# Ledger of designs, part 103: designed miniproteins, single chains, continued (4)

Each design is a single chain, and the fold is of that chain. pLDDT is the mean over its residues in the fold that is shown.

## One batch from the design tools (miniprotein)

Design m15588
Fold by ESMFold2-Fast:
Structure m15588 (fold): chain A 84 residues (1-84)
Amino acid sequence: SMAKQKVLDQFLEELIRRIAELENIPVSVARQRVKELSELQGLPEFTAALLLLARALLKRHTPYEVGEELQRLVEELRERVAEA
């Protein structure tokens, strides 16, 4: 549905902004990295953004802490999509 796609697009933008903050780069550069990884790996942009976010988090957090945060983000997205 259009409502679900809009929720996914909004969440993707939030992930891109968080990558930019963690990596201390402009949002435009984070967006370009997501697009490049998506094209290189043949993945949806949303999946590429989650992988880049995990990579950024692993620079400062343990794999367990990163797993907990990613699980939290996926549950938040699931709730937003269910409401849409």
Scores: mean pLDDT 87

Design m15589
Fold by ESMFold2-Fast:
Structure m15589 (fold): chain A 74 residues (1-74)
Amino acid sequence: SVFEKLARELIDIGRKYGVVSEAEELLKLMEDGLKAGKPVEEIFQAVREKAKSLPKEFQKDVLKAIDKAEEEYK
């Protein structure tokens, strides 16, 4: 699924920048939104907004991964 692929990409980015815990925080936000039955568009937006509050070193890569997942969901 698009969310499983995004989860893998976020963890890989977290490993690349040594911030796996921050990547796991984004994954939890995504998982919580899915469990709550939130619209997919709202889940992507929430994860994107949370990513902007995280360390700048990986923010660009994280936002690109989210954009790619959102495009694949179409």
Scores: mean pLDDT 81

Design m15590
Fold by ESMFold2-Fast:
Structure m15590 (fold): chain A 94 residues (1-94)
Amino acid sequence: SEEVKLVESLIEAIRNFLDALKDAKANNDQETADLATQGIKGVIRRAVERGLLPEEEGQALLDRLDSAQTYDEKIAIAEEVLALFEKRLEELKK
């Protein structure tokens, strides 16, 4: 379905940025971490704009990313976003 394709695209994007964050942590690469964080914010905003994620939930995730100071905090938030989209995909495929 259209919703399945949308969620799959968002999952792919989040996985890519999560991998970049993990690589950034391993190499202490703040520039890569900043780019990946911007990418994750873009995915969250897109999900809200397309009605996949409630505006209040999306804003809360964006605020948490803005407040995150460490690689681990950013990774944890990205993993939470990934899990949320993966759960939604599973529900849509049933």
Scores: mean pLDDT 87

Design m15591
Fold by ESMFold2-Fast:
Structure m15591 (fold): chain A 98 residues (1-98)
Amino acid sequence: SNKEKAEELEKEMKEILKELEELLKRMMEELKKENPDIEEVDRIVERAEELVKELKEKAKELKKLDPSRSEEVDKIVLEAEILLGLIKIIAGLIKLYG
């Protein structure tokens, strides 16, 4: 049903948020290193951008299937954008000071 598909999409979006949180943790670990791995920093940023793009595509599909979930979907998208922003800021700091 459309409801079951919407619930699966929301679950997938939440799993993407967890992966973004893990990428932020990895970026914070690179920031703490005496000699950060700039290649790894760039890979983390690229992966985070891919994940946010995927999450936004799932969000668009979910809103079409179940408009009643728009508030929850918008919150998840906002959280993903904040995580991506933080990852990019930390990557910039590493490149300035590493």
Scores: mean pLDDT 90

Design m15592
Fold by ESMFold2-Fast:
Structure m15592 (fold): chain A 63 residues (1-63)
Amino acid sequence: GPMTPESLRGKYLEEAMRRVAREHPELINSPEGLPRLIAAVKELRDVVESAEEAYERLVERLS
């Protein structure tokens, strides 16, 4: 069935977070990396329109 906009945004962020963990583990495994990721996800949760956009914005904010 069709997904709600909230469910879609959550899925985009989940996919983006998993991709950051796979491709840029150093950004998460730093002492500040995980708190920064959590803050960025919280900020982006209502504004991302794709997994690719979410991924790019997360990498930018964690770099």
Scores: mean pLDDT 78

Design m15593
Fold by ESMFold2-Fast:
Structure m15593 (fold): chain A 82 residues (1-82)
Amino acid sequence: SEAELEKAFEALKEALKAGDREAARKALEEFLKAVEKLMKEGDFSKAGEYLQKAMLLLSDAGDFELLNYLQEKGTEILEKYQ
């Protein structure tokens, strides 16, 4: 659901702000699960919007390892459901 996606996005943002790499990775994994669930529900527009927001967030935070992981997994999810 969108609520799960928003919760996971806020958890990622908070973990990055705190410098907690383990929490950030876990939050990103939960975020990607929420994105896939939203894609399965047919909400491609909202899923794409949040993927873009997460890419900007990780880019701004300078966490290029997590950004690369998001890009790889996000593309895989988009290709699977389109």
Scores: mean pLDDT 84

Design m15594
Fold by ESMFold2-Fast:
Structure m15594 (fold): chain A 93 residues (1-93)
Amino acid sequence: SAEAEELLKKVEELEKTLEGFREFVKNSTRLSEEDKEEILKQIEELLKQLEEVRELVRQGKLDEAREQLNKLIKQIQDFIQWLKEKYGDILQE
């Protein structure tokens, strides 16, 4: 369905965003090893939750997938804003 395609496209976009952050954090010279570990752990948990949304879409549970994805989008936005505030332009090299 169009809704399933839209949900999967959004999941893919968020996965790519988080994977980009993960690679940047691993290669950062500005972050302590402790900060890197804590940030990477949060990214890993968010990526796991995105995989759960993909599985809901695969099962045809589109309403549940949409509700979980909307909540997750807010959590990811809050996480990214927190990173930018605390560590500056972490997404901008």
Scores: mean pLDDT 84

Design m15595
Fold by ESMFold2-Fast:
Structure m15595 (fold): chain A 88 residues (1-88)
Amino acid sequence: DDYDLYRPGPKVRELLEEMGLTAETYTLSEIMTAFVDWLVEKKLRDPNDPTIVNVSGTLLGEILGVDSVDINDLKPVEEALLKHMTKV
């Protein structure tokens, strides 16, 4: 269990609202679980390589500063999101 609670900043709040999340605070595990489910539902995976998620031109890509993410290695996503959140 992840016991640390985080309050999202404005850009992360917008991203979480796109995922259907409206609470004031979350654990990182709650965010990452919802994020993976949201990626599957939104079909953001690259058609030429299903391990790559194309985030160029999305709010997530703007937050991360990258054009793509590896779905099998979400650690950079976690680290970037934490920079836009405040530990409670």
Scores: mean pLDDT 75

Design m15596
Fold by ESMFold2-Fast:
Structure m15596 (fold): chain A 113 residues (1-113)
Amino acid sequence: SLPSDETLRSLEPSTKNTLLTLLEQLSSVLTEYLNGKITRNEALNKLTDIDIDIGVLVLKLAVLEKSDADFDVLNVVDQLVEEATTAVRNNDTALLQQIQQRVAELKSRLKSV
């Protein structure tokens, strides 16, 4: 379900950098929540902020007529935030750990391309 290396290589450099920042923010929220450093409401607020930033990036990419690859990878990151939000609401620690691993994998692959 993660994007192909070909798709990741096709990203605009500015989009790649913004996606890395969003994935770092998502990873931080998941780690802080799983370690009991932030409350459920604080985690949900932070996830909402990330979702808003994704929405802003979608609008910017549409105006700049950027590639389909940018939208495909953004859609995967958006799905990870939506899954994380649901998992936090349900206090589904096992699902949060799985999402954290998927986020780490996507970040690693993005950095390597």
Scores: mean pLDDT 88

Design m15597
Fold by ESMFold2-Fast:
Structure m15597 (fold): chain A 99 residues (1-99)
Amino acid sequence: SILEELEKIRAELDALLAQETDPQLRAIIQQVRDIVDEAIRLYKEGKISEEDARLILKAAKIALEAIKHAQETGDILSAEIGLGMLLIAFGVAKLIAKK
């Protein structure tokens, strides 16, 4: 289920945020988590399609991997790129949802 996978990613982001001490990376993790949380709400309310939720899920998985890479290597830019991709996917989904 897409919903179950999104909820799993949200839980993983919450765990990473709880352990992170770098303020820049914490801000990125929090933003990614908040976007995933909002996508879950919109999907449950039927305000975004299953196809749009799949796009957001794919982008969220990439962002999660980029965050983990940043935590291991100190490459904060990879996490910023991951957040940017998720913001684009989420923004496109919201724009299409009523057109």
Scores: mean pLDDT 85

Design m15598
Fold by ESMFold2-Fast:
Structure m15598 (fold): chain A 92 residues (1-92)
Amino acid sequence: SEFEKLKEEWKEYLKDKIETQIKLLERMKAENADNEELSARLTKQIDNLKKFLADEEKIEEYAERLAKATLAGNRKEYNKLIGEFDVAALKG
């Protein structure tokens, strides 16, 4: 169905988004290797993102909600959901 296709596309998008963020934070950590406080904060954020990426059920839930909002043409809802996803991923 169109819904299942959109759900899988959103699921891949969300996973790629987290993986890209992890790579950016790992690069920032490497560039600031002598800054122990920053390194500790970045490590915690990276660990939270990796934990969230491993949570297949949460990724699936967000993908389903995004697919529904996309089919409904509800731009306000899917923008809100992307924001909520970003916050949840950083919290772990």
Scores: mean pLDDT 87

Design m15599
Fold by ESMFold2-Fast:
Structure m15599 (fold): chain A 100 residues (1-100)
Amino acid sequence: MEEALKKLQEIAEKLDEAIEKMEAGELSMDEAIEIVREVAEQLEEIAKLTEKTDPELAKIARNLAEALEQGIEEAKRTGDMRMLLNMMKLVRHEVLELIK
């Protein structure tokens, strides 16, 4: 639990910084996709860590990782960062709610 909570806090901070940089126009699409892939990978690790101790948290973490992967796919397909930014904001909100 404590390790998963710490990782969720780190994800929230990483997404907050990335969202701020994206809104400022300081991140390229490739840079944003790379950050989002790292976050999705961290969420998959949380799911693995919590699968037997907190299966609901594991399920939520997997669903959030999937949402980010969908955002990446859409950004690559359309060249539009808005969907990716919206998915990052959604995942950040959900992660902050889990930490409460």
Scores: mean pLDDT 84

Design m15600
Fold by ESMFold2-Fast:
Structure m15600 (fold): chain A 120 residues (1-120)
Amino acid sequence: MEEEKKQKIIDELKKYVDSAVEELRRIGRELGIDPETLERLIAMVKALGDAAIEQIKKSTVEEAEAIFKFVKRVLDAILEAVRRGEFTPDAVQAAVGRALQEAFDEGLKLPDLDIPLPAP
C-alpha cells in the first residue's frame, strides 16, 4: 500500500538523520569543534529531516523516494565537509551546492524542497 511504503521511507529517513547527528557529534569530539557550531550543524540536519518528512507526507511514493535520495546526498555532503574541517556556513553551503550539481549531472530527480539554510 502507498501509505505503508511512505511510512517505510519516513522511518528510513529518520534513521539516516539520527545516524548523521550521531556522526556529527563523533566528528565534533574528534576535531574539537566548538559546541555552539556543532549544535548549529545538528539543528540544520534535524530541520532538513523535519522539512523532508512533512513534504513526504504530501507526496507520492515516487516523489518520497526522490526526496529521500536528495536528503541523503545533502546529509552525506555535510558530513564529508565537516570531516574535512570545512564546517563554516559558507563551506557547508558550498559542499551542498556541489553535491546538488553532481546529483543533477547524474540525472537524479531533484524535489521541490526548501533546504534549511545554516542559521545566521
Scores: mean pLDDT 78

Design m15601
Fold by ESMFold2-Fast:
Structure m15601 (fold): chain A 72 residues (1-72)
Amino acid sequence: SVDDKIDANLARIDALLATNDLTPEQRAELDAARAVLDAVRADSSLSELQKLVLLLAVSGTVTYIEIVVRRR
C-alpha cells in the first residue's frame, strides 16, 4: 500500500538521521521530510493518490541526501 511505502521512506530517513555523517543543512532537510511524511501517514482525509504524490515530492530530497552520504 501507499502507507507501507511511506513507512519504508520514514525508516530510510530515520536510518540517515542516526548517522553522524550529515551536514546541519542535510539534517534539517531530513527532519522536514520526516515531519511531512509523519503528517501524511496519519492523515485519514488524504486519498492514496494524494499520499503518493506527496511521498514522491519528498522522496527526491531523501534520495539525493542518501546518495551524497553513501558516496564514500
Scores: mean pLDDT 82

Design m15602
Fold by ESMFold2-Fast:
Structure m15602 (fold): chain A 87 residues (1-87)
Amino acid sequence: MIDKANALAGIDRLGEELKKPELAEKAKAIVEEDDDPLTYVILEAELKGDEAAAARARELRAAVEARDVAALRAMGVSDEDIEQLLA
């Protein structure tokens, strides 16, 4: 699972590389308030402008919130990772 320190460091680097420091600061504030690692995955995809990756990450989050094991398996998530996400 992605730890918060790695997520914050990744956002800082993306903000510098993409020349979007204001968006990186906003994304860091969201990650600091939200302990859900899927929030980082969504924000990273949005910062990169990868709409398909962002949509997939949101779909994954919705399946986790719904506890939809069949949907998670269909997305290629392992049974071990599903147990950790639903814990």
Scores: mean pLDDT 69

Design m15603
Fold by ESMFold2-Fast:
Structure m15603 (fold): chain A 60 residues (1-60)
Amino acid sequence: TEMVLVRLAGAGRDLLPEVEALGGRFATEMPDGSLLYGVPAAEIGRLRARPEFLGHSELV
């Protein structure tokens, strides 16, 4: 798929404007306080370099 779910540490809340600038959107907050965003797969490399980046998975 062209979209992926990206998981960021709770400190990554300030990254929402950067995620939105990449065409991403907030999805949900996880029980551990980490945040999930839907992000275009082509843009994931920009978030992967961030210290808040915890991982990603493909959207169905």
Scores: mean pLDDT 72

Design m15604
Fold by ESMFold2-Fast:
Structure m15604 (fold): chain A 70 residues (1-70)
Amino acid sequence: SLEDEYSKMSPEQLRERIEQIIQELQEMNAPQSILDNAQRLYQRAVESGDKQELISALLSLEDIKSRLES
């Protein structure tokens, strides 16, 4: 599962993946409300210092991106 793959990543790798997805959302011209929510999720996860919060944010962003691509 994606969660299992992300659990094996370092916090630094998770942050890089989140930043990559946010950039992809911007390149897709996602609505501003989606971009604002993505940035908020990322900032909260980083500020928590908790790897599980980074994983949760990443999974949420992957879901958002998948739904926009449908």
Scores: mean pLDDT 86

Design m15605
Fold by ESMFold2-Fast:
Structure m15605 (fold): chain A 109 residues (1-109)
Amino acid sequence: TSEELRQQINERFNLLTSAIRSGNSAEALQHADQLYRLAQEARSRGDTALLRLAVDRFLDALELAVRLGAPREVIEYLADLVVEQSLTLPDAALGTGYALRAIGLVLDS
């Protein structure tokens, strides 16, 4: 059910970005945790495409949080999730690139 998991990842990303835009840090962190669980489900299935999608969604949420000046706790938590998930990608060059971008966004925030 790759399509069902893709839909769940995208729905959770939409809830996460909505919480970031509304300034609801508690909801943003909760939705980030749920998106993390979906990323772990993709990993447990060996679905590298959906795992990459989840990492891309975390990075998009981090970039949005930085652009909107979200609270430091939200930015740092999203960056931690991007770094952790990126290091678990099969493509080490891609994973390193994502991790470095996340670190750079936190340092420049």
Scores: mean pLDDT 87

Design m15606
Fold by ESMFold2-Fast:
Structure m15606 (fold): chain A 56 residues (1-56)
Amino acid sequence: DEAIKGALEAAEKGAGAGAGKGALDVGRSPQDAQRAAMATTSEGAREGALRGIESG
């Protein structure tokens, strides 16, 4: 289901973007924010986190 897949991708993207933003708010660099997002999303969700950071 495209709708379900889209919702899951959005959730994974949001989780990664949220973790990245949180790291930036603490004063981390964009590179560290990206690593924080990747660490928060394990295998499977990791690519969604990367897409969230790159695309916004």
Scores: mean pLDDT 60

Design m15607
Fold by ESMFold2-Fast:
Structure m15607 (fold): chain A 61 residues (1-61)
Amino acid sequence: SDDDKAKVLADTKKKEDDLIKKTQEEVSKAKTDEELQAILDKHTKQVDAISAETAKKLAAI
């Protein structure tokens, strides 16, 4: 239903916003270029995971 889709999208937005906030905090604490790259690589994987989970949930509606 449209309500179920709206809820999935709202939950996804919250997860994305929370992830961005967490990544920004981790980036601000990074002391080396290697630590920064590791944080950015982790962020990309987590964004991909959220997108995949959201697509799966939307397909189940």
Scores: mean pLDDT 86

Design m15608
Fold by ESMFold2-Fast:
Structure m15608 (fold): chain A 71 residues (1-71)
Amino acid sequence: MPLPKMVDDPSRSVEEVTREVAERLRIIGAVIDAELLGLDITAEDLLALPEEERERLIEELSRRNRALMLE
């Protein structure tokens, strides 16, 4: 059975793993928002951005998607 590998290094704390999982979920959400908006934005594109620019783009994608849903 395939087992999810959540901890890559035994020296990493559970807090570090939790932050990494939360960041991945945030990136996945942004990619889904972009896809729903018809934008060609990938997880690699988001990860290539500086942190501040990445956060701004994620917020913008979420805002635009919310606007479409609220019609």
Scores: mean pLDDT 72

Design m15609
Fold by ESMFold2-Fast:
Structure m15609 (fold): chain A 83 residues (1-83)
Amino acid sequence: MKLIELAVEHAAGAAERLGVPLTEEEKQSIIDEAKKAKTPLEGIRVAAEKFAELMEERGLSPRDAALVYTATALIAIGDLLEE
């Protein structure tokens, strides 16, 4: 579960720099949804998809949303390698 929380935190930081900050409730909602997944990797995928969808709703371009999604996935992989 730490991987999901870390990935969401880093992705939210990137989104804030792009001018699309997340509320605390929005971050927690994404984390709670991802925690329902059976594996950490599946959870990161769910979190990344929900995060990208929210960013696009906020007016982030598909390209920028894809970059945020990629960053979230990369962080998850990095954490798995450090286990």
Scores: mean pLDDT 72

Design m15610
Fold by ESMFold2-Fast:
Structure m15610 (fold): chain A 81 residues (1-81)
Amino acid sequence: SLEEQLRRRLAARPRAEKMREFFEAIDNGDVEKIAKYLKELKEEFLKRGYPKENVDKYIDSIIDTIAKERGISKEEIKKAL
């Protein structure tokens, strides 16, 4: 499932409680909340010293997964970042 895929990818992040809010936003098609979560995730990885290019590719892969599994617009999510 999408939830299982995202939980595995995000298992190492210390803000696991935010996952519930993230899945609720996905279920509701709330592009702004989805983008907010992904922006916070991106900032966390950059703070940990991950290269920007690698972080951007990782975030894009998550957006692709959400768009494919739930039919949410990839373009709208990217625009809201």
Scores: mean pLDDT 77

Design m15611
Fold by ESMFold2-Fast:
Structure m15611 (fold): chain A 67 residues (1-67)
Amino acid sequence: VEKLKKEAEEHREKLIELNELTNKKQKEVAGGTREQVLDVASIGMQAVGSASSYVSNKREYEKLLKK
């Protein structure tokens, strides 16, 4: 279970990092170029991927603990 816990924690950290980066880029996009808009969209998709992995890993970890 320790391995799954660490993986969930790593995914959570990555998700927080990507969310912060997305928010920062959104502020720049308010006066920014089309390329910056695409960058924000790309980072947003990565954040969604990390969130999915985090939920999946946490669910497996909780499942093992409940057993």
Scores: mean pLDDT 67

Design m15612
Fold by ESMFold2-Fast:
Structure m15612 (fold): chain A 93 residues (1-93)
Amino acid sequence: SAAVEEVKRLLEEAVRLARESGNERLAQGVEDGAREAIELAEKGHYAAAIEVLEEMKRGVEKAAEQGLIEPEIAERIVRLLEEAIRLLRKAQE
């Protein structure tokens, strides 16, 4: 699916940004979540993949709120996750 391939690209960029944040725990969480969401999306389990991405988004927003990562990096990751969610919601229709 073209949508799944674009979601993979967006999540790869999100993982890169999370690694650049300098917070190893957040980077690991984003990497693990991205891997799970991609596996679910490749299997056509779009609703479950969206749930994983929404949990990742909440985790990133909480880390920024707690001052654990730079707000600008968090905003960029959140935008990538929101676009991935949008693409999967459209593919689910």
Scores: mean pLDDT 90

Design m15613
Fold by ESMFold2-Fast:
Structure m15613 (fold): chain A 72 residues (1-72)
Amino acid sequence: MEEKIRELEAQRDKLEAESKEKLSQLVEEAANSTDPEEKRRLIQEAVQLGEESKKELDKLDAEIAKLKAQQD
């Protein structure tokens, strides 16, 4: 059980790091864009990725919590 929890925590940390990197790239592209419409689309894409990443992280956190509860 502990090994499975550690595996999920490692996956969560990896997903969090990758999501932050991708979001930073989109924000940087938006900042460097001179086209207001392209800039708006890049910001919207960043917001959507942030929401999707949060949902995936929340699911992993829920699985970790469930496994920890099973240890009682």
Scores: mean pLDDT 82

Design m15614
Fold by ESMFold2-Fast:
Structure m15614 (fold): chain A 92 residues (1-92)
Amino acid sequence: SLREEGLAEIREAAERLGLSEEAIERAVRMFRDRPEPRNREELGRQVAEALIGAWVFENKLPMSIGAEIFEKLLKEGKLSAEDIVEAIKKYE
């Protein structure tokens, strides 16, 4: 299912970002709290929101930084796990 794929993508991407297990679990909870994604685009948006949110929280950054990364990804239509990881790493 798209939800199972999203959960796997979140765990892999979060590990690549060096997030703690606590931050990974937080991302997973954020993703699970969203409705079932209807398509790949909704899946990508939900995955991006969960990963960016968890990264911002763990690094004690303002939510405005997370919003900027998310908006850029949406504008560029780049919502793959790889694109999300690359966008976050550019802010580090």
Scores: mean pLDDT 84

Design m15615
Fold by ESMFold2-Fast:
Order: C-alpha cells, then sequence, then structure tokens
Structure m15615 (fold): chain A 60 residues (1-60)
C-alpha cells in the first residue's frame, strides 16, 4: 500500500507513520486524499524527518 511504501521511504515503521498521520489529522484508508502542506509538516516534525522528503511524496 502507499502507507507501507512511504514508511519504507522515510525509514520508519508503518505503525509510527500511521500514528503520525492520525496526529496530523490525516485519515488512512482506501481512497486516502493527498496530505496538505500543514499535515506534511506535522508528519515530518513528529517522525523527525526533513519536511522536503514528505512534501515530495505528497505532490506526486
Amino acid sequence: SAVENLAAYLGVSVEELRAALEAAGATVGPGTPPLTREQARALADRLGVPFELVAADVER
């Protein structure tokens, strides 16, 4: 799934990514909309990864 691919790309667990997405107000499931810039920023901060890595995946 897209979540598993993103977790591998960022070097985090799927569980950590899901928790960070929920904290950022993003819903994970079938037909998940793309992250907003604010959600991507919150996700990057929570996971301790550069915002640029998350933003690049969001704008695909």
Scores: mean pLDDT 68

Design m15616
Fold by ESMFold2-Fast:
Structure m15616 (fold): chain A 79 residues (1-79)
Amino acid sequence: LSEEQLALAEISLLQMGFAVTVLAYKKGKISAEEAKKELERIKERVLPFTSHPDPRVAEEAKRLLERIEEEIKKLEEEE
């Protein structure tokens, strides 16, 4: 796998972590505080990719970052 392919794979894993965290919260399996902490951890892992030299990697990372920030804001509004 190329470096770019590995970066996209990492972003895909982070996208899965995001989805699982959101679903766990909506199903009442974790608290809003736990969900927020997990989303913030995923955000920290995504941030380096937003500056990646491959525009496709950077764009995918920025889209995921936006979704994470929106979900954190919603969690703060609900709790």
Scores: mean pLDDT 84

Design m15617
Fold by ESMFold2-Fast:
Structure m15617 (fold): chain A 57 residues (1-57)
Amino acid sequence: MEVKELIEKLSKYAAEKGLTIEQIADMLGIDKETLEKILNGEVEPTPEQIEKMKAFL
């Protein structure tokens, strides 16, 4: 799965469930600031962060 596709699915899930970025970050065990940078394309997620996102979805 492409990182862009994973981010898209995560954003859609959040919108459909009414979750904030802070709530998603907490559920994934990723810092909010780090998650915001990943969603904005400022940083590439680590393999560990990618696995956490996949496990969440």
Scores: mean pLDDT 78

Design m15618
Fold by ESMFold2-Fast:
Structure m15618 (fold): chain A 96 residues (1-96)
Amino acid sequence: KNQELADRIAEEAAELARRRFEEVLREFGVPLDHPTVQRLLERTERETYDQARAMALQMLRAGASLEEVRRAAEELAVEVADRAVELANLLFSAGW
């Protein structure tokens, strides 16, 4: 069913965004336990889930394939995570 599929795709997209955010910040040596980083992570997951869910529902109802919807959700997750990483890195470099 479209709603259950959209929920699942949104969950997968949010997980991808979380992992990408954490991995890239770890590579830059940014402390993941910092309150600012944790707030950005929570926001990144929420924004990715909400946007991916809405997009997936619209695409599925319009007759898009599961492959197309998952690809779009993955692209969205990467974009949201990358923007959050840039912000976190800038804040860290500026001394928070």
Scores: mean pLDDT 87

Design m15619
Fold by ESMFold2-Fast:
Structure m15619 (fold): chain A 82 residues (1-82)
Amino acid sequence: DTVELSPRLSEYFGGLRRMSRAELEALRDELLAHLESRADADGYVDLSGSRLGELLGVDRASPEEARALLDRVVAAHARPVP
């Protein structure tokens, strides 16, 4: 299944307007794995000044919080293409 990205999500992914749902899920999972590797000793990632922080609307998040926020952003900003 193909999804269409909102302008904000499209800008985050380098101007891509459409991708498969599987590709979007793979990118989400890769990003979450990267965030887990960057978590501090308290289990949080500093997102201040980052594009991801702007996309999620937060300046600091745990990987679990970032996952929940990413799932909401994807649900709001990626729509199935008929």
Scores: mean pLDDT 77

Design m15620
Fold by ESMFold2-Fast:
Structure m15620 (fold): chain A 74 residues (1-74)
Amino acid sequence: SPTQQEVDRLVDQFGVLVSQFLAALDAGDRAGAQALLDQLQGLVDQLSTYEDQFPDTVASARQVVALLQGRLAA
């Protein structure tokens, strides 16, 4: 469905940004990591519009962002 294709696109984009966040953090680029985390939160907000149809996907994305926030704060 068009909805499934959009959710798949957002999930793929989320995964790319997670990889970029981890690379930025590993390189000591904390400002770049924060900007990527802000983009990840924006994707979670977009995914949340599909929460009724994809509750586990949205919950997983929120958990990942919380973990990445914790890593940046450490």
Scores: mean pLDDT 91

Design m15621
Fold by ESMFold2-Fast:
Structure m15621 (fold): chain A 80 residues (1-80)
Amino acid sequence: SMKEKIEKLLKEAEEIIKRAKEKEKAGEELSAEEKMELALALSVLVAAEEGEEAMEDFLKLLEEIEEYKEKVKEKLEKLK
């Protein structure tokens, strides 16, 4: 359900932010991928403040981005 997807997204965002804070406290530099994940996680929290419709729109956008990434990955794998 949409509610379960939103709850999962929020939990994943909180875990990403927590891990990033722990690395910063330890003096560790975030990778480019981790910085991108942190930016997306913070965007999830902003969408949550705007309300349920904003969360649904953001989730849909993330699903479209993930589908595009998987298609790119499959094409690159076929070129090996």
Scores: mean pLDDT 77

Design m15622
Fold by ESMFold2-Fast:
Structure m15622 (fold): chain A 93 residues (1-93)
Amino acid sequence: MEKEEIDRIFEEGLRLAREFKRLMNENSDAPVEEKIRIGREAARKLLEAVRRYVELGEFEKAREAARKLAELAKNVPDKELQEIAREALELAE
């Protein structure tokens, strides 16, 4: 039961991460701050998935989620996003 709920959170985070990556790569006219807001939301969902997977003992899934979050934050000049990614990696080992 818990794993299914966590998988849903992880999938939602991945969906938001894909949207953020698309917006950043397509040079959309949206302000960078609006794009970063989506990135931070994705990061928070992915961090929640990491925490929940660790609590459940699903360490491989936790590492996968943390890696996806680190990839999301890579080369993004946002301290909040970078700190969330660092916390996720530390939680997943």
Scores: mean pLDDT 81

